# Designs tried in a protein design run: designed miniproteins, single chains. Part 19

Each design is a single chain, and the fold is of that chain. pLDDT is the mean over its residues in the fold that is shown.

## One batch from the design tools (miniprotein)

Design m632
Fold by ESMFold2-Fast:
Structure m632 (fold): chain A 98 residues (1-98)
Amino acid sequence: DVDKRKQEIIEDLKKLLQDVANLSEEEANEIINELEKKGLLQDSINLLYLALSEGPEKFKELVKLIKESLKKNLSAEEILQKIYEFLSPNRPLDPVDV
């Protein structure tokens, strides 16, 4: 059931935004609605769980980055790029390290 799965993702994301990032229900709903409009719900939940695995502070910083990016009305591609840059800071690897 695709609709049930989508609703479960929305409810999980909303709970994480409220419980871990200390957002209000209104703020969490606003973020979820904007992510859904951009087609980023699934990507966002996956990346937020990745950040949470590194600790609650990393999660909160990522939520703040997403919130600011949405306020700036960035494209889906720009938001994803910022998230990937945040989660994987571009440490220049010397060619010998690969």
Scores: mean pLDDT 76

Design m633
Fold by ESMFold2-Fast:
Structure m633 (fold): chain A 98 residues (1-98)
Amino acid sequence: MSMKTYYVTLKVNAPSREVREKQLELAKKIAEEAGAEIVSLDEEKGTLKVKFSSPEVVRKFTTALLKAKAEGKIPYIEISADDAEAAAVIQEARNEFA
């Protein structure tokens, strides 16, 4: 079956390149463990773009990221979506951590 693709962009606004690279590496690992495919990684801009096959996977990934952020592991990470459905799932997850 043809699956719809959901795109999510992560931005790390870290004060140093070393911190940015480490947080991007952890975010990439969390995305891969959640079942995401890596679309692009821009270490200079601190941007990671990933794609998912379902909104359930987007929610699982977003929850894992927000938990890691709350634990201080990726404090400089921001998450956004190119897709309206993915953006809604991300907002729902954020509300659970507010």
Scores: mean pLDDT 79

Design m634
Fold by ESMFold2-Fast:
Structure m634 (fold): chain A 93 residues (1-93)
Amino acid sequence: PMTVMTDDQSQRMVDSTSTMLRQMQQRGAPQQALDQIRQAIDAARRRDWDAYRRLFMQGVRIALNDPRISPSDVSRIVSQSVDDAGIPDPVIS
């Protein structure tokens, strides 16, 4: 079944993902990962949740495989972003 997000949930998703982008940038995530996450934020602003999920996951995967940022830092930043957004698993997972 398809989950429809409210306007408030959509805004929280944009805000939490923007915070995640800033935190990843501060921790030295590669530009390729940051570019994917920035594109995910743009998709979220357009409410293209399929594009958001793909771009978000690609950005996270690139960051997890980059030696300049630790996997534990990436995991903590992602978990905090998901908690801040209050978004159900179908959007992020």
Scores: mean pLDDT 76

Design m635
Fold by ESMFold2-Fast:
Structure m635 (fold): chain A 86 residues (1-86)
Amino acid sequence: MDPAKRALEKAKEYLEKGDYVKAISYAQLAYRLGADPEEVGRLFLEAARKLLENGQYKLAIHAFRLALEVGAPGAEDLLKEAEYKV
C-alpha cells in the first residue's frame, strides 16, 4: 500500500473531523512521502480556511505558508490577505 496515499487519506479524515492540527501533520507527511503537491496544497488551503473561520489565526497563517511552500495556486495571495486581516 502506498504510504503517501495513506497519509493523504488520514489528512482528509482528520480535516472532516475538525482536527486541523492532525490534518496538517498528515498532509506534511504525505508531501514528504512523495504525494502530489497539488493535492497536499489543497488540503493545507482547506485547513487554513477552516482555522480562520474558527478564529485560530496563527495556525491558519502557518497552513497558508505550507500551501505556498508546496506551490498551491493562489496561496501567496491568500496568505497576504490572511496576514492583513489578522
Scores: mean pLDDT 83

Design m636
Fold by ESMFold2-Fast:
Structure m636 (fold): chain A 117 residues (1-117)
Amino acid sequence: GPVAAALARLAERVTDEQWELINEYAKAISEYELARIRGDEEKATEYKNKAQELKKKIESLVDDPELREALIAAAEYLGYQNAIAQAEKEGFPDDVIEELRRKAAEAGARLQAVVEK
């Protein structure tokens, strides 16, 4: 789909270190969302803080505002997609899954808007 095409185009434009940052931020987002929906307040706080610090790290290391937004949006999209896959596997209710899908769609739209300029 169009978001997958935008991700592929971004992957060709980023360094290995930037792609590692995308993956680490995506993991922190996924872990935060899963902890939140499971009711694990301690882990939710831990991963929320880790996600915020990784976002700040991307913002400090990337001066180009379009590239910065693309990295953040890509990581958020991947993180929400990973959370959806795990939530579906664990049998969470449709309303929980749809909230995560909405967040993924918003991040995907942001990525597409930046990469397709």
Scores: mean pLDDT 90

Design m637
Fold by ESMFold2-Fast:
Structure m637 (fold): chain A 85 residues (1-85)
Amino acid sequence: SAEEEVEKLRELLKDPNPDLEEAVRVIERLKELVGEEETVRIVAELMAQSTNPAARRVIAEAVERALGREAAERVDRLATQLVLG
């Protein structure tokens, strides 16, 4: 379910050394379950709430691998807006 994949992303964002391949699989599953646009929003919201810079870098790379560079740029913009607003 989408809720299970969201919880996996939360656990990855708490991990000091998150697995990139697992992050890619979770983001791909989210895209299949809720679509790319909603996946971008979910990831941006979780990244905005995270204070773990190492995990944020891995998740950003996973978004680029799973959804492409343009989607990764959208995640970064949305996460920045959420932190500043």
Scores: mean pLDDT 87

Design m638
Fold by ESMFold2-Fast:
Structure m638 (fold): chain A 80 residues (1-80)
Amino acid sequence: ELTPIQREALRVHEEAARLVVAAMLDPSTSDEVRQRMLDLLLEIGDLVREALESRDPEVQRERLEEIKRLLQEMKDLVQG
């Protein structure tokens, strides 16, 4: 059974993936922004894996906070 923190990490990852798809489909998005969005999605994916593999609630929380920070960076890139 997934913990609430692990479920939240998966939700944030899904939101990040949707932002990447939106950026890829938007012709006004620069190639630099598209590449950064992809890099951020890959980093979030690695952190989600770490949160899912850890049995330590503190590690799960630390990974989720980092995942949320990266998602905010993605949102800021899309809105700029």
Scores: mean pLDDT 88

Design m639
Fold by ESMFold2-Fast:
Structure m639 (fold): chain A 98 residues (1-98)
Amino acid sequence: MAVELANLLTAAGIQAAAAEFLYSLGRKDEAKEAIYGAVGNLQRAADLLAPHDPEAAARVRSLINEAMKAADEGNIPEAVKLVREAIRELSRAVDRLL
């Protein structure tokens, strides 16, 4: 679990950074795809967390839904912020389990 969670969080972080960079270049559609990639990894991490910390998993899922909505509305900076908030919430929850 811990290694898989760390890998998923690392992948989501890389995808969030890629989205921010692509958005800075005016590549909005590619930035949006990077956000959806991050969301997929965070959803998998939330599923792994849910049996151990269902409340933290629910908070992460709420942040993922808001990030998807922001991305769909073209607000990539807000989507990146929400993805990074979900990563921080997951990291704190994992630290509580170790």
Scores: mean pLDDT 87

Design m640
Fold by ESMFold2-Fast:
Structure m640 (fold): chain A 85 residues (1-85)
Amino acid sequence: MNPIQELVNRSQTFSPEDQLLVQTALNLYHNSRLYDSRGKYDLAIEYLEQAIELLRELHERTGDPAVADAIKLLEKELEELKKKK
């Protein structure tokens, strides 16, 4: 299963505050992908790093493995993005 889809599914069981944090992190990730597709790698990296930081805060609070798996996916994408720069 896609780690982002699993995070979205799991977020339905979270508090309203944590659901909003997931939505914010996913919006940042979406913007990162949009800038990557446009060759704006510095902006793509900045947005992706912000998304990872928010998910790390969420993981410290929830301990949910779906959050941990999403972080691992985004960290892998960050390393690939840095290679394009």
Scores: mean pLDDT 86

Design m641
Fold by ESMFold2-Fast:
Structure m641 (fold): chain A 94 residues (1-94)
Amino acid sequence: SRKEEARELLELLAKVLEALANNDVEKAREIVLEKENSEAALKSFEAFLKTIEVGELTPEDLQFLAEQYRRAAETGKIEEALNEIIEYLKKRKE
């Protein structure tokens, strides 16, 4: 179902962000490849890493994002989690 697929994607994002927050890029890569071992998945992961670099996201930022995605996966409150992420990133620039 779309709802189950969204939950699985949010859980995947949380796990990847948690690994990156611990400076474990190899573990993050393995998590992505376990879900889908394809060239498209690898390129998406590389683009995601570049987004983190460009955004200058710290381990603390990545851990906060991971907690919000995990909460969204558990509660289904996706909009609430996204709003928390937006407000966090907005305050960080001040």
Scores: mean pLDDT 81

Design m642
Fold by ESMFold2-Fast:
Structure m642 (fold): chain A 68 residues (1-68)
Amino acid sequence: MLSSEEIEEAFELMEEANKAAKESKDEKVRQELLDLMSRLYEAMKNRDVEEFRRIKEELLEKLKEVKE
């Protein structure tokens, strides 16, 4: 099951992604970040632990790419 700490980390990650999306000049990058945030939220809602961890990792990698 997802721990409270994993859920808190996900909300912090989603806030970072939202900020990056707002600051992005690239509409494609913005849309990709918003899509990953939506998918992460749905995985949490559905208690899909495997999907949640997969999407969280994808979002982390995408944020790393945006910062570079």
Scores: mean pLDDT 79

Design m643
Fold by ESMFold2-Fast:
Structure m643 (fold): chain A 74 residues (1-74)
Amino acid sequence: SSKLEEFRKLVSQSVGFTIRAIGHETVDKDLEQASKDYAEASDKLAQASSLATGADKEELDALSKKYKELADKL
């Protein structure tokens, strides 16, 4: 379904931004870029959450909030 394809895309994009964020934070020690990447991961997770229900929605919302907090703290 088109919603399933969009959900997969948003989750995949959130993973990509998460990998970049962790790399910038831990390998490159570029905290400004890590903050931006966590913020983008948070946004994609929030968008994916809007397409989910039940436990999956709760987990995506929680992870989105966590990454937003990380972005704001860096």
Scores: mean pLDDT 89

Design m644
Fold by ESMFold2-Fast:
Structure m644 (fold): chain A 87 residues (1-87)
Amino acid sequence: DKVFSKEQVEELVKFAEEEFKKLEEENVPISDADKKRLRELIERAKEAVKKGDLEKAVRYIEGFIVQLHMVGQTEAAEKLIEKIKEL
């Protein structure tokens, strides 16, 4: 089994943040509570990377993917799943 690369996990978190910014710009019908949850998951993943906890960072991005599916953003979720497969 491959160990998580810090560079790959940082790229994954950055990609998730960029996808979330696109959702905010497109004014998609997502509740403020769901937007807050998505934002919180990104911030927690970024903090985990800063602390060197790469497994925890990936776990927060997995939570972000689940939340994207729950709000109907399946295309963004699928792109992130492909990024995780590259780890």
Scores: mean pLDDT 82

Design m645
Fold by ESMFold2-Fast:
Structure m645 (fold): chain A 85 residues (1-85)
Amino acid sequence: MSPLELLSNATVESIEELRRRYSVEELREALEIFAEANNIDLDALRADPLAVIRAYEESRSSKVPKPSEETIEALAAFVREVLSA
């Protein structure tokens, strides 16, 4: 599974898979592509990953299952780690 697929369908387990399988360089590139594909401002994402990720999940169709708060917080922490490296 590509880093983009793991990011788009994020779970705590998929975030752990990302950390285990991919280099920081590959993860940074995947986050840049993810942001561009979803019209997310990279500078905003870098400044406040939690707020940006929450806004992104809320903007998705009501028919799409929302990740848990635990998953959102884990994803935000992951994004902060990768983009600050």
Scores: mean pLDDT 76

Design m646
Fold by ESMFold2-Fast:
Structure m646 (fold): chain A 86 residues (1-86)
Amino acid sequence: MEAVMILTGFSEEDIEKLAKKIQEIMEEFGQPPLPYSYARSLAAGLLLFYDVDPEQLKQQLIRAGFSEEQAEAILAAVKETIEKLK
């Protein structure tokens, strides 16, 4: 996990903000928010791999039990986080 922060150029604060946004997205869809540890690990992984293959990440989220709409909302939040830090 520490290597992800070094490789992505994102701070712990940026990862925490994205993790909280993912929790909020799940709540907006009427689902209970994800456990923080899971949301944080997901946020870090999505930030690391988004520019490699965003379509594969969408499919991985769907396989993990997210709906297509939830996966798209999560990936939009990842993209927004990356764009803000350019």
Scores: mean pLDDT 76

Design m647
Fold by ESMFold2-Fast:
Structure m647 (fold): chain A 55 residues (1-55)
Amino acid sequence: LQSQIDQVDDQIMTLARQQMEAHDAGDEDRAQQLGVQIQQLVDQQNQLRQQLAAS
């Protein structure tokens, strides 16, 4: 569980950087899409953290 949480955290950080780069490039559609993907990963991370806390 902890390793899965760490992996998801790394993915969120990578996508957040890509979102900033897309915004700087003026690609608002891509920045918006990356934002949706980040939110989905955050939701998954929260579920994994709850499972870890319940163990």
Scores: mean pLDDT 81

Design m648
Fold by ESMFold2-Fast:
Structure m648 (fold): chain A 90 residues (1-90)
Amino acid sequence: MEEVIKLAEEKAARFLQSLDDLENYIKENKDNLTLEELDTLLKGLANGRGSLAQIRDYVKDIPEALELLKPAEKRLAELEKEVEKLKKEL
């Protein structure tokens, strides 16, 4: 049980770090991002959502582990909205 919660915490933390790195990349390159690059970023985020869904299914019977995934899921959704907004502004 504790090992599964720690796994969820570790996976969530690494995922949040990857989203932070991606958000910083977008901010630094905002004026130079092409529509094709934005589409590639959206595909990457969709793949990340799929990975989180697999982890959620693995820990579905452990509420504490599910709670640890929520910040990563929320931040991914917020970043998807930001990328879609940038695509519309092109």
Scores: mean pLDDT 81

Design m649
Fold by ESMFold2-Fast:
Structure m649 (fold): chain A 81 residues (1-81)
Amino acid sequence: SMEKRLEAEQLLSFARMYLSLAKIAPVEEQLELALKAYELAKEAVELDPSLKEEAEEVIEEGLRILEERDKELAEKFRKEL
């Protein structure tokens, strides 16, 4: 539906915003911001699978930042994909 697509596009937009913030944030904030980007991108794909390719880029970058701060948490999330 159009409503689901609009919600998914908004979630992906927010995911990209959080990812951008995570890349420049202090170390103390990077984990939370990267995790938020990952969660939002994953929700976007669940709501609209047609966004999978675009969301995969955000998910992979988010997980890369998470891995630098918490390898165990990043591996847990990679297994959920």
Scores: mean pLDDT 83

Design m650
Fold by ESMFold2-Fast:
Structure m650 (fold): chain A 104 residues (1-104)
Amino acid sequence: GKAKVTFTTPAKDLSRVTVEATNTGEGTVKVKVYRNGELVGEAILKQGETAIFFIDDVKAGDVITVEVEALSGRSTINVKVTGVDAETGEVIDLGSATLTVEAE
């Protein structure tokens, strides 16, 4: 099966958004990261693997979508999103989610 989560950036520009996805389950998944519907990157994660995606020059109100597709078995994916304020350099927590998917 598939699952997705969306994160909306705050009302400020960010120099970088970091998306960290970790597979804590026993299955294998494909993770895709989108910015405003455009594909930024993808990775295949086996048990215990982490993928990190960087998105530069993110604008106020941009929507970051993380989609997870189960390729085999059952997986729990922990997603953490952080941003760097373009004006101050401060690290901002943009949110986190846990997605559970199982191959059909």
Scores: mean pLDDT 88

Design m651
Fold by ESMFold2-Fast:
Structure m651 (fold): chain A 61 residues (1-61)
Amino acid sequence: DILDSLKKTIENLLKEIRQKLAEQARERMDKLGDEVRTREAQSALEKKIQELNEKIKKLLE
């Protein structure tokens, strides 16, 4: 049956799509983790620079 063949083709395509989406989701999560870590490091650095500037101002007084 053409209908049965078409259904099996669709099922196979859906399985492949699901697998690819799972792989992409994992890759994106890994990359997002790295980006979050970098962003947090930058924010911490910015705060330390601000604290250092405040200390310099107090030292000049």
Scores: mean pLDDT 74

Design m652
Fold by ESMFold2-Fast:
Structure m652 (fold): chain A 95 residues (1-95)
Amino acid sequence: DETSRLLAREAAKLAREAIEILESGGDVNKAIFLLGMAKSFAAIGAYLSEDPEVKKLLEEAVRKLDEAIRAARNGNIEEAIKKAREAVKLLEEAA
């Protein structure tokens, strides 16, 4: 479904921007905000999706984004980047 795939694509862009911020030692709070936006888009995409495979990929991406946000909040930047990258891969597969 076009809308779910568009939301997956936009979520991937936001998550990639957050990864770049974290990798450059930039503003962690800004990265957390972007990951939160990506999570919201992925969650809406999962809710709207009529394709069970796309829905499953987006639901897993939401979990990985939540893990990335939690890691970033705890100062575990390496784990946050790892989980965000895993989310991007899932979002790209859903797109």
Scores: mean pLDDT 92

Design m653
Fold by ESMFold2-Fast:
Structure m653 (fold): chain A 95 residues (1-95)
Amino acid sequence: SLVDAVRQQMLDAALQTINDGARAGLSADDIRERVTATVQAIKDQALSKTTDPAVREQIEAAAQRVIDQANALIDTGETLRAIGDELDKELAEAR
């Protein structure tokens, strides 16, 4: 369906944005902002092509779900990094 295609496009773009941002050394907040902007751009383009209210609602719901999933993944990455930093600190202090 159109909604499934748009959802997949948003998800793929969000994951690519997270990977590119992480490799570039961007902060979690900068990555979240870029993911939101990328997903919103795809959403707006899709909404410009349809006036069906049910399809529009599904596209908006899909965009919000993708943003929520991306934020959860970024939050998990932050937690894992914090654990890694604490372990590195402990190892550096070990004699």
Scores: mean pLDDT 84

Design m654
Fold by ESMFold2-Fast:
Structure m654 (fold): chain A 107 residues (1-107)
Amino acid sequence: SMEEELKENLLAFLDEAEKRIIDIGKKYNSPELIAEVKREFEELKKLIEENPLDFQGFSEALQRMYERLKEIADKEPNAEEIKAEIERVFSLLHIRMLFELNRYKEK
């Protein structure tokens, strides 16, 4: 169904974003960032699995996650570089999600 395609695509976008932020954590030697990313993305994936059409709830959860990851990054020596790379990943994720949601609404 169209809803299953939406769910599969959103989960794929989350998997890609999670891997990219884990790579950032590895690059800057931040095990705390890696642990938090894994926990947060598991919760986001559950939200998509349970209610893929709760666009507002997902958007709010994604924003709260971004804020928490920035707080962890602020404790690191390379805080500004880490935050810039995380922001780039979240910006791409946000754009990809909006395009996919718009495609679903147009069908």
Scores: mean pLDDT 83

Design m655
Fold by ESMFold2-Fast:
Structure m655 (fold): chain A 106 residues (1-106)
Amino acid sequence: SLMDLVQKAIDLTQQAGKAILDNAPVSKIQSILNEARSILSEALAKSTDPNIQKQLQNAIKTADDVSDMIKDYENGGKVTKTEVLFQHMALAAELLVIENMVKRKE
């Protein structure tokens, strides 16, 4: 169901957050985020509500931004771990909004 996909994306996002906090290899963090993005893309394809579709598109964009920020951080760029964590918290918040919207439609 759409709810099952959203719940799986939330679980993967929590796993990514823990991996970031634990200073896991960037490849591992990116693997988890890529799986979350794939699940969100499946949720988008199954969603028929335009408002839920828009929120899923926003969450996918935020997940891509987190992945890019982690790459910049690993390469010694200007992005800090704190900024990565802040953007990751934004992704987590977006997924909770989506969960609430899907719950109201089911």
Scores: mean pLDDT 87

Design m656
Fold by ESMFold2-Fast:
Structure m656 (fold): chain A 97 residues (1-97)
Amino acid sequence: AKIRKAIKEFASSSDSSASAVLNFVKSLDEHPLVVAPVAFRVAALEAAKGNTSAAKKALAVGVVLLSSKKDRESIAQAVLSASDFATAENIAKKLYR
């Protein structure tokens, strides 16, 4: 699917900033409830490979899509600043509503 490829390419890109996550989310033409499960799947697959940066970026995309607009930047920053993927998942679980 086009969306899975876009998320994988974004997660593997060199820009790991919160602004990059927010700009990527704004570029998507699919419904958040369709995209977020794909992003979480990409995050889990990248984490299983040991690609912590890519896993956190994909996780940030998923949780940002499912969060209120006002919280998106702070959520992206919190997930991306986590020292490991398990910490990023715990942050996401607390912020995801």
Scores: mean pLDDT 81

Design m657
Fold by ESMFold2-Fast:
Structure m657 (fold): chain A 83 residues (1-83)
Amino acid sequence: MLEELKKLLLLQKEGAENVDDEEKVKEIIREIGEILGLSEEEIEKLLNEDESAVEEKIKEAMKKFEPVMAKLSSEELQKLYQE
């Protein structure tokens, strides 16, 4: 879970840095979907949704990691966001 959370946060950062690169954003969404255990069909469905629907799905995924995040110190959380 912690390694999956770290990868998810890194992918969100990469998405923010490459928001104008549609193909890069699609790759990031695919990787996030794989981390969430989504099927190829579910990932393709997300890629055809608008930005708000994708954002809501990512928020839902992040909620699964809230218990893990709550156990991390403020320093450890900052490190995850910066890595």
Scores: mean pLDDT 66

Design m658
Fold by ESMFold2-Fast:
Structure m658 (fold): chain A 81 residues (1-81)
Amino acid sequence: SEIERLREELAKTLVDAGFSPEAAQDAAETLTDLVLQGKVDEALSMVDAIGRYLGRTKGEEKAKEFKERATKLVEELAKLS
């Protein structure tokens, strides 16, 4: 399904940002569930919080790349819910 594809792309985006596959999968599932519940603002807040963590640990450029990709995926999920 398209929802499953977008969840997998979120998990891949988190792995590319340096998270373990298990942590990435858990976060991607949480983000997807929030969007499907209509809690898009909460999902975007979680993306922002992860981005701030990445800015502190991996640098601001990596954080911006992650936030841009993750935000687009959350917005694509919201169009399907």
Scores: mean pLDDT 88

Design m659
Fold by ESMFold2-Fast:
Structure m659 (fold): chain A 65 residues (1-65)
Amino acid sequence: SSEVAAMILAIGEAIDEGLKDAEIEMKDGKIVITLKKNTPENIEKAEKVAKKVEERTGVKVEVKK
């Protein structure tokens, strides 16, 4: 499914961006990235991951702090 593809992409992009202290999960047809530390750097990295995943898959990504 597109959701599974989006999850795989989100994990890969998070690794590439060096996003740490975050949980990534699939929920209700979307990807949720939950930040354990809401620093400006982590927020910027999570937003970059979210944008790439949404642009490539059309699956919604939510960033939570």
Scores: mean pLDDT 83

Design m660
Fold by ESMFold2-Fast:
Structure m660 (fold): chain A 93 residues (1-93)
Amino acid sequence: MVEKIKNLSKENLKKLIKRAFLFRNSTDPELYKDYEELYRFFLFPNPEALKAAGVTSIKEDDFDKLKEVLAKVYEISTPEQKEQLEKGFEPYL
């Protein structure tokens, strides 16, 4: 998994981050209806770690850092969180 995360294309990384950001921070009823509630909180482990790493804002130009952060988030995740991450990453790998 870590190697697949590090080899994500820039386009697929942008799509993944955009989707995760919309799920996590959507207070907009229009955005909410496009996504199931169970994805809003469970796509990525430790939302605070992602915020601290600056992944909560879509960054267009720091793809290598973003991939390293995502790989690190996966490494520190519980088995249950890893399963959810793998499901979230699958469409973009």
Scores: mean pLDDT 58

Design m661
Fold by ESMFold2-Fast:
Structure m661 (fold): chain A 72 residues (1-72)
Amino acid sequence: SEEERKRIEKLKEGVEKIYETQLKLADANADKYKGVTKEQAKADIERSKKGILEAIERGDETVIKGVENELK
């Protein structure tokens, strides 16, 4: 349905904004990543983002609910 498409697009936009913020925080807090480089931390954030977006595309209800709760 059109409503479902709009719901999914809004979730994807929210995920993009959440991970953009996390990447900015990784840059700002580089010295807090003891034993992990800033580059590795950012790579982990990017992998997490990709996994969440792919789960939303699959219609993973657990992931969709988790993202909706985070966007409240």
Scores: mean pLDDT 78

Design m662
Fold by ESMFold2-Fast:
Structure m662 (fold): chain A 55 residues (1-55)
Amino acid sequence: SPQEEARRLVAETAARVKELLDRGKKEGNIQQAIDEANKLLDETDRRLRELAEKA
């Protein structure tokens, strides 16, 4: 269902954002990690909007 796909997408995105930020902290590239996380969140928002249109 679109709701199940949305839930899975959000969980996967949250895990990836956490991984990017943790990696950025370890490597000292926090700003780059934030920029990459924001791009991922924007893409997830677009996909969630598409799923909402199918619901």
Scores: mean pLDDT 83

Design m663
Fold by ESMFold2-Fast:
Structure m663 (fold): chain A 68 residues (1-68)
Amino acid sequence: IDELTLRELAELFGVSTRTAARIIGAETGVSPSTVLRLARKGYTVAEIGKRLGVSASTIVSWINKHGL
């Protein structure tokens, strides 16, 4: 999971990377476009979490709650 990109995580939950970015943006108050840029650069869920001040497991929980 520490090596999983946001794109790969979104595919696992059956959502688009843009939907995952919107969910993270809504939960953190960060612009979805900022999250999407990090995802497009190939940042892992753990790296995005570090930058936003949250754990990778928190991001997974948000996408699971809102993505399905």
Scores: mean pLDDT 78

Design m664
Fold by ESMFold2-Fast:
Structure m664 (fold): chain A 62 residues (1-62)
Amino acid sequence: RQATIDRAIQVVRDYLDRLGIPRSQQDAFINQFRQSLNNSPADTDVDAAIRAMIARARDFAA
């Protein structure tokens, strides 16, 4: 579980960095994402959660 969450956070962070989002905003997105995953059921589709966070970050960067 924790390894899956850590991987998901790293994927999101790498994408946020590529979008040129400032580090402070990246930290805010990552903290929100981490809290969401920690409070989600163990069978949560983490890949879907990653896609949703990336879509939100893309909208923010546009």
Scores: mean pLDDT 73

Design m665
Fold by ESMFold2-Fast:
Structure m665 (fold): chain A 66 residues (1-66)
Amino acid sequence: RRIARTVVGYDPSNPVGVLAAASALTIPGTELVPLDEARRLERERGMEVVMDSPAAGFLAVALYEP
């Protein structure tokens, strides 16, 4: 199925998560948000988890086309 929206949350104090977020920007349509906002989008809006790395302070969530 096609991805309608990709959101990447990262902890700016964690260099591993910062590098992962920078790499994700090579994917067109990727939005960067604070990690807590990405967690909120997963929990409250039902966006699907694509990748979760708590140790890196990184979470990628996606919304798919209907």
Scores: mean pLDDT 77

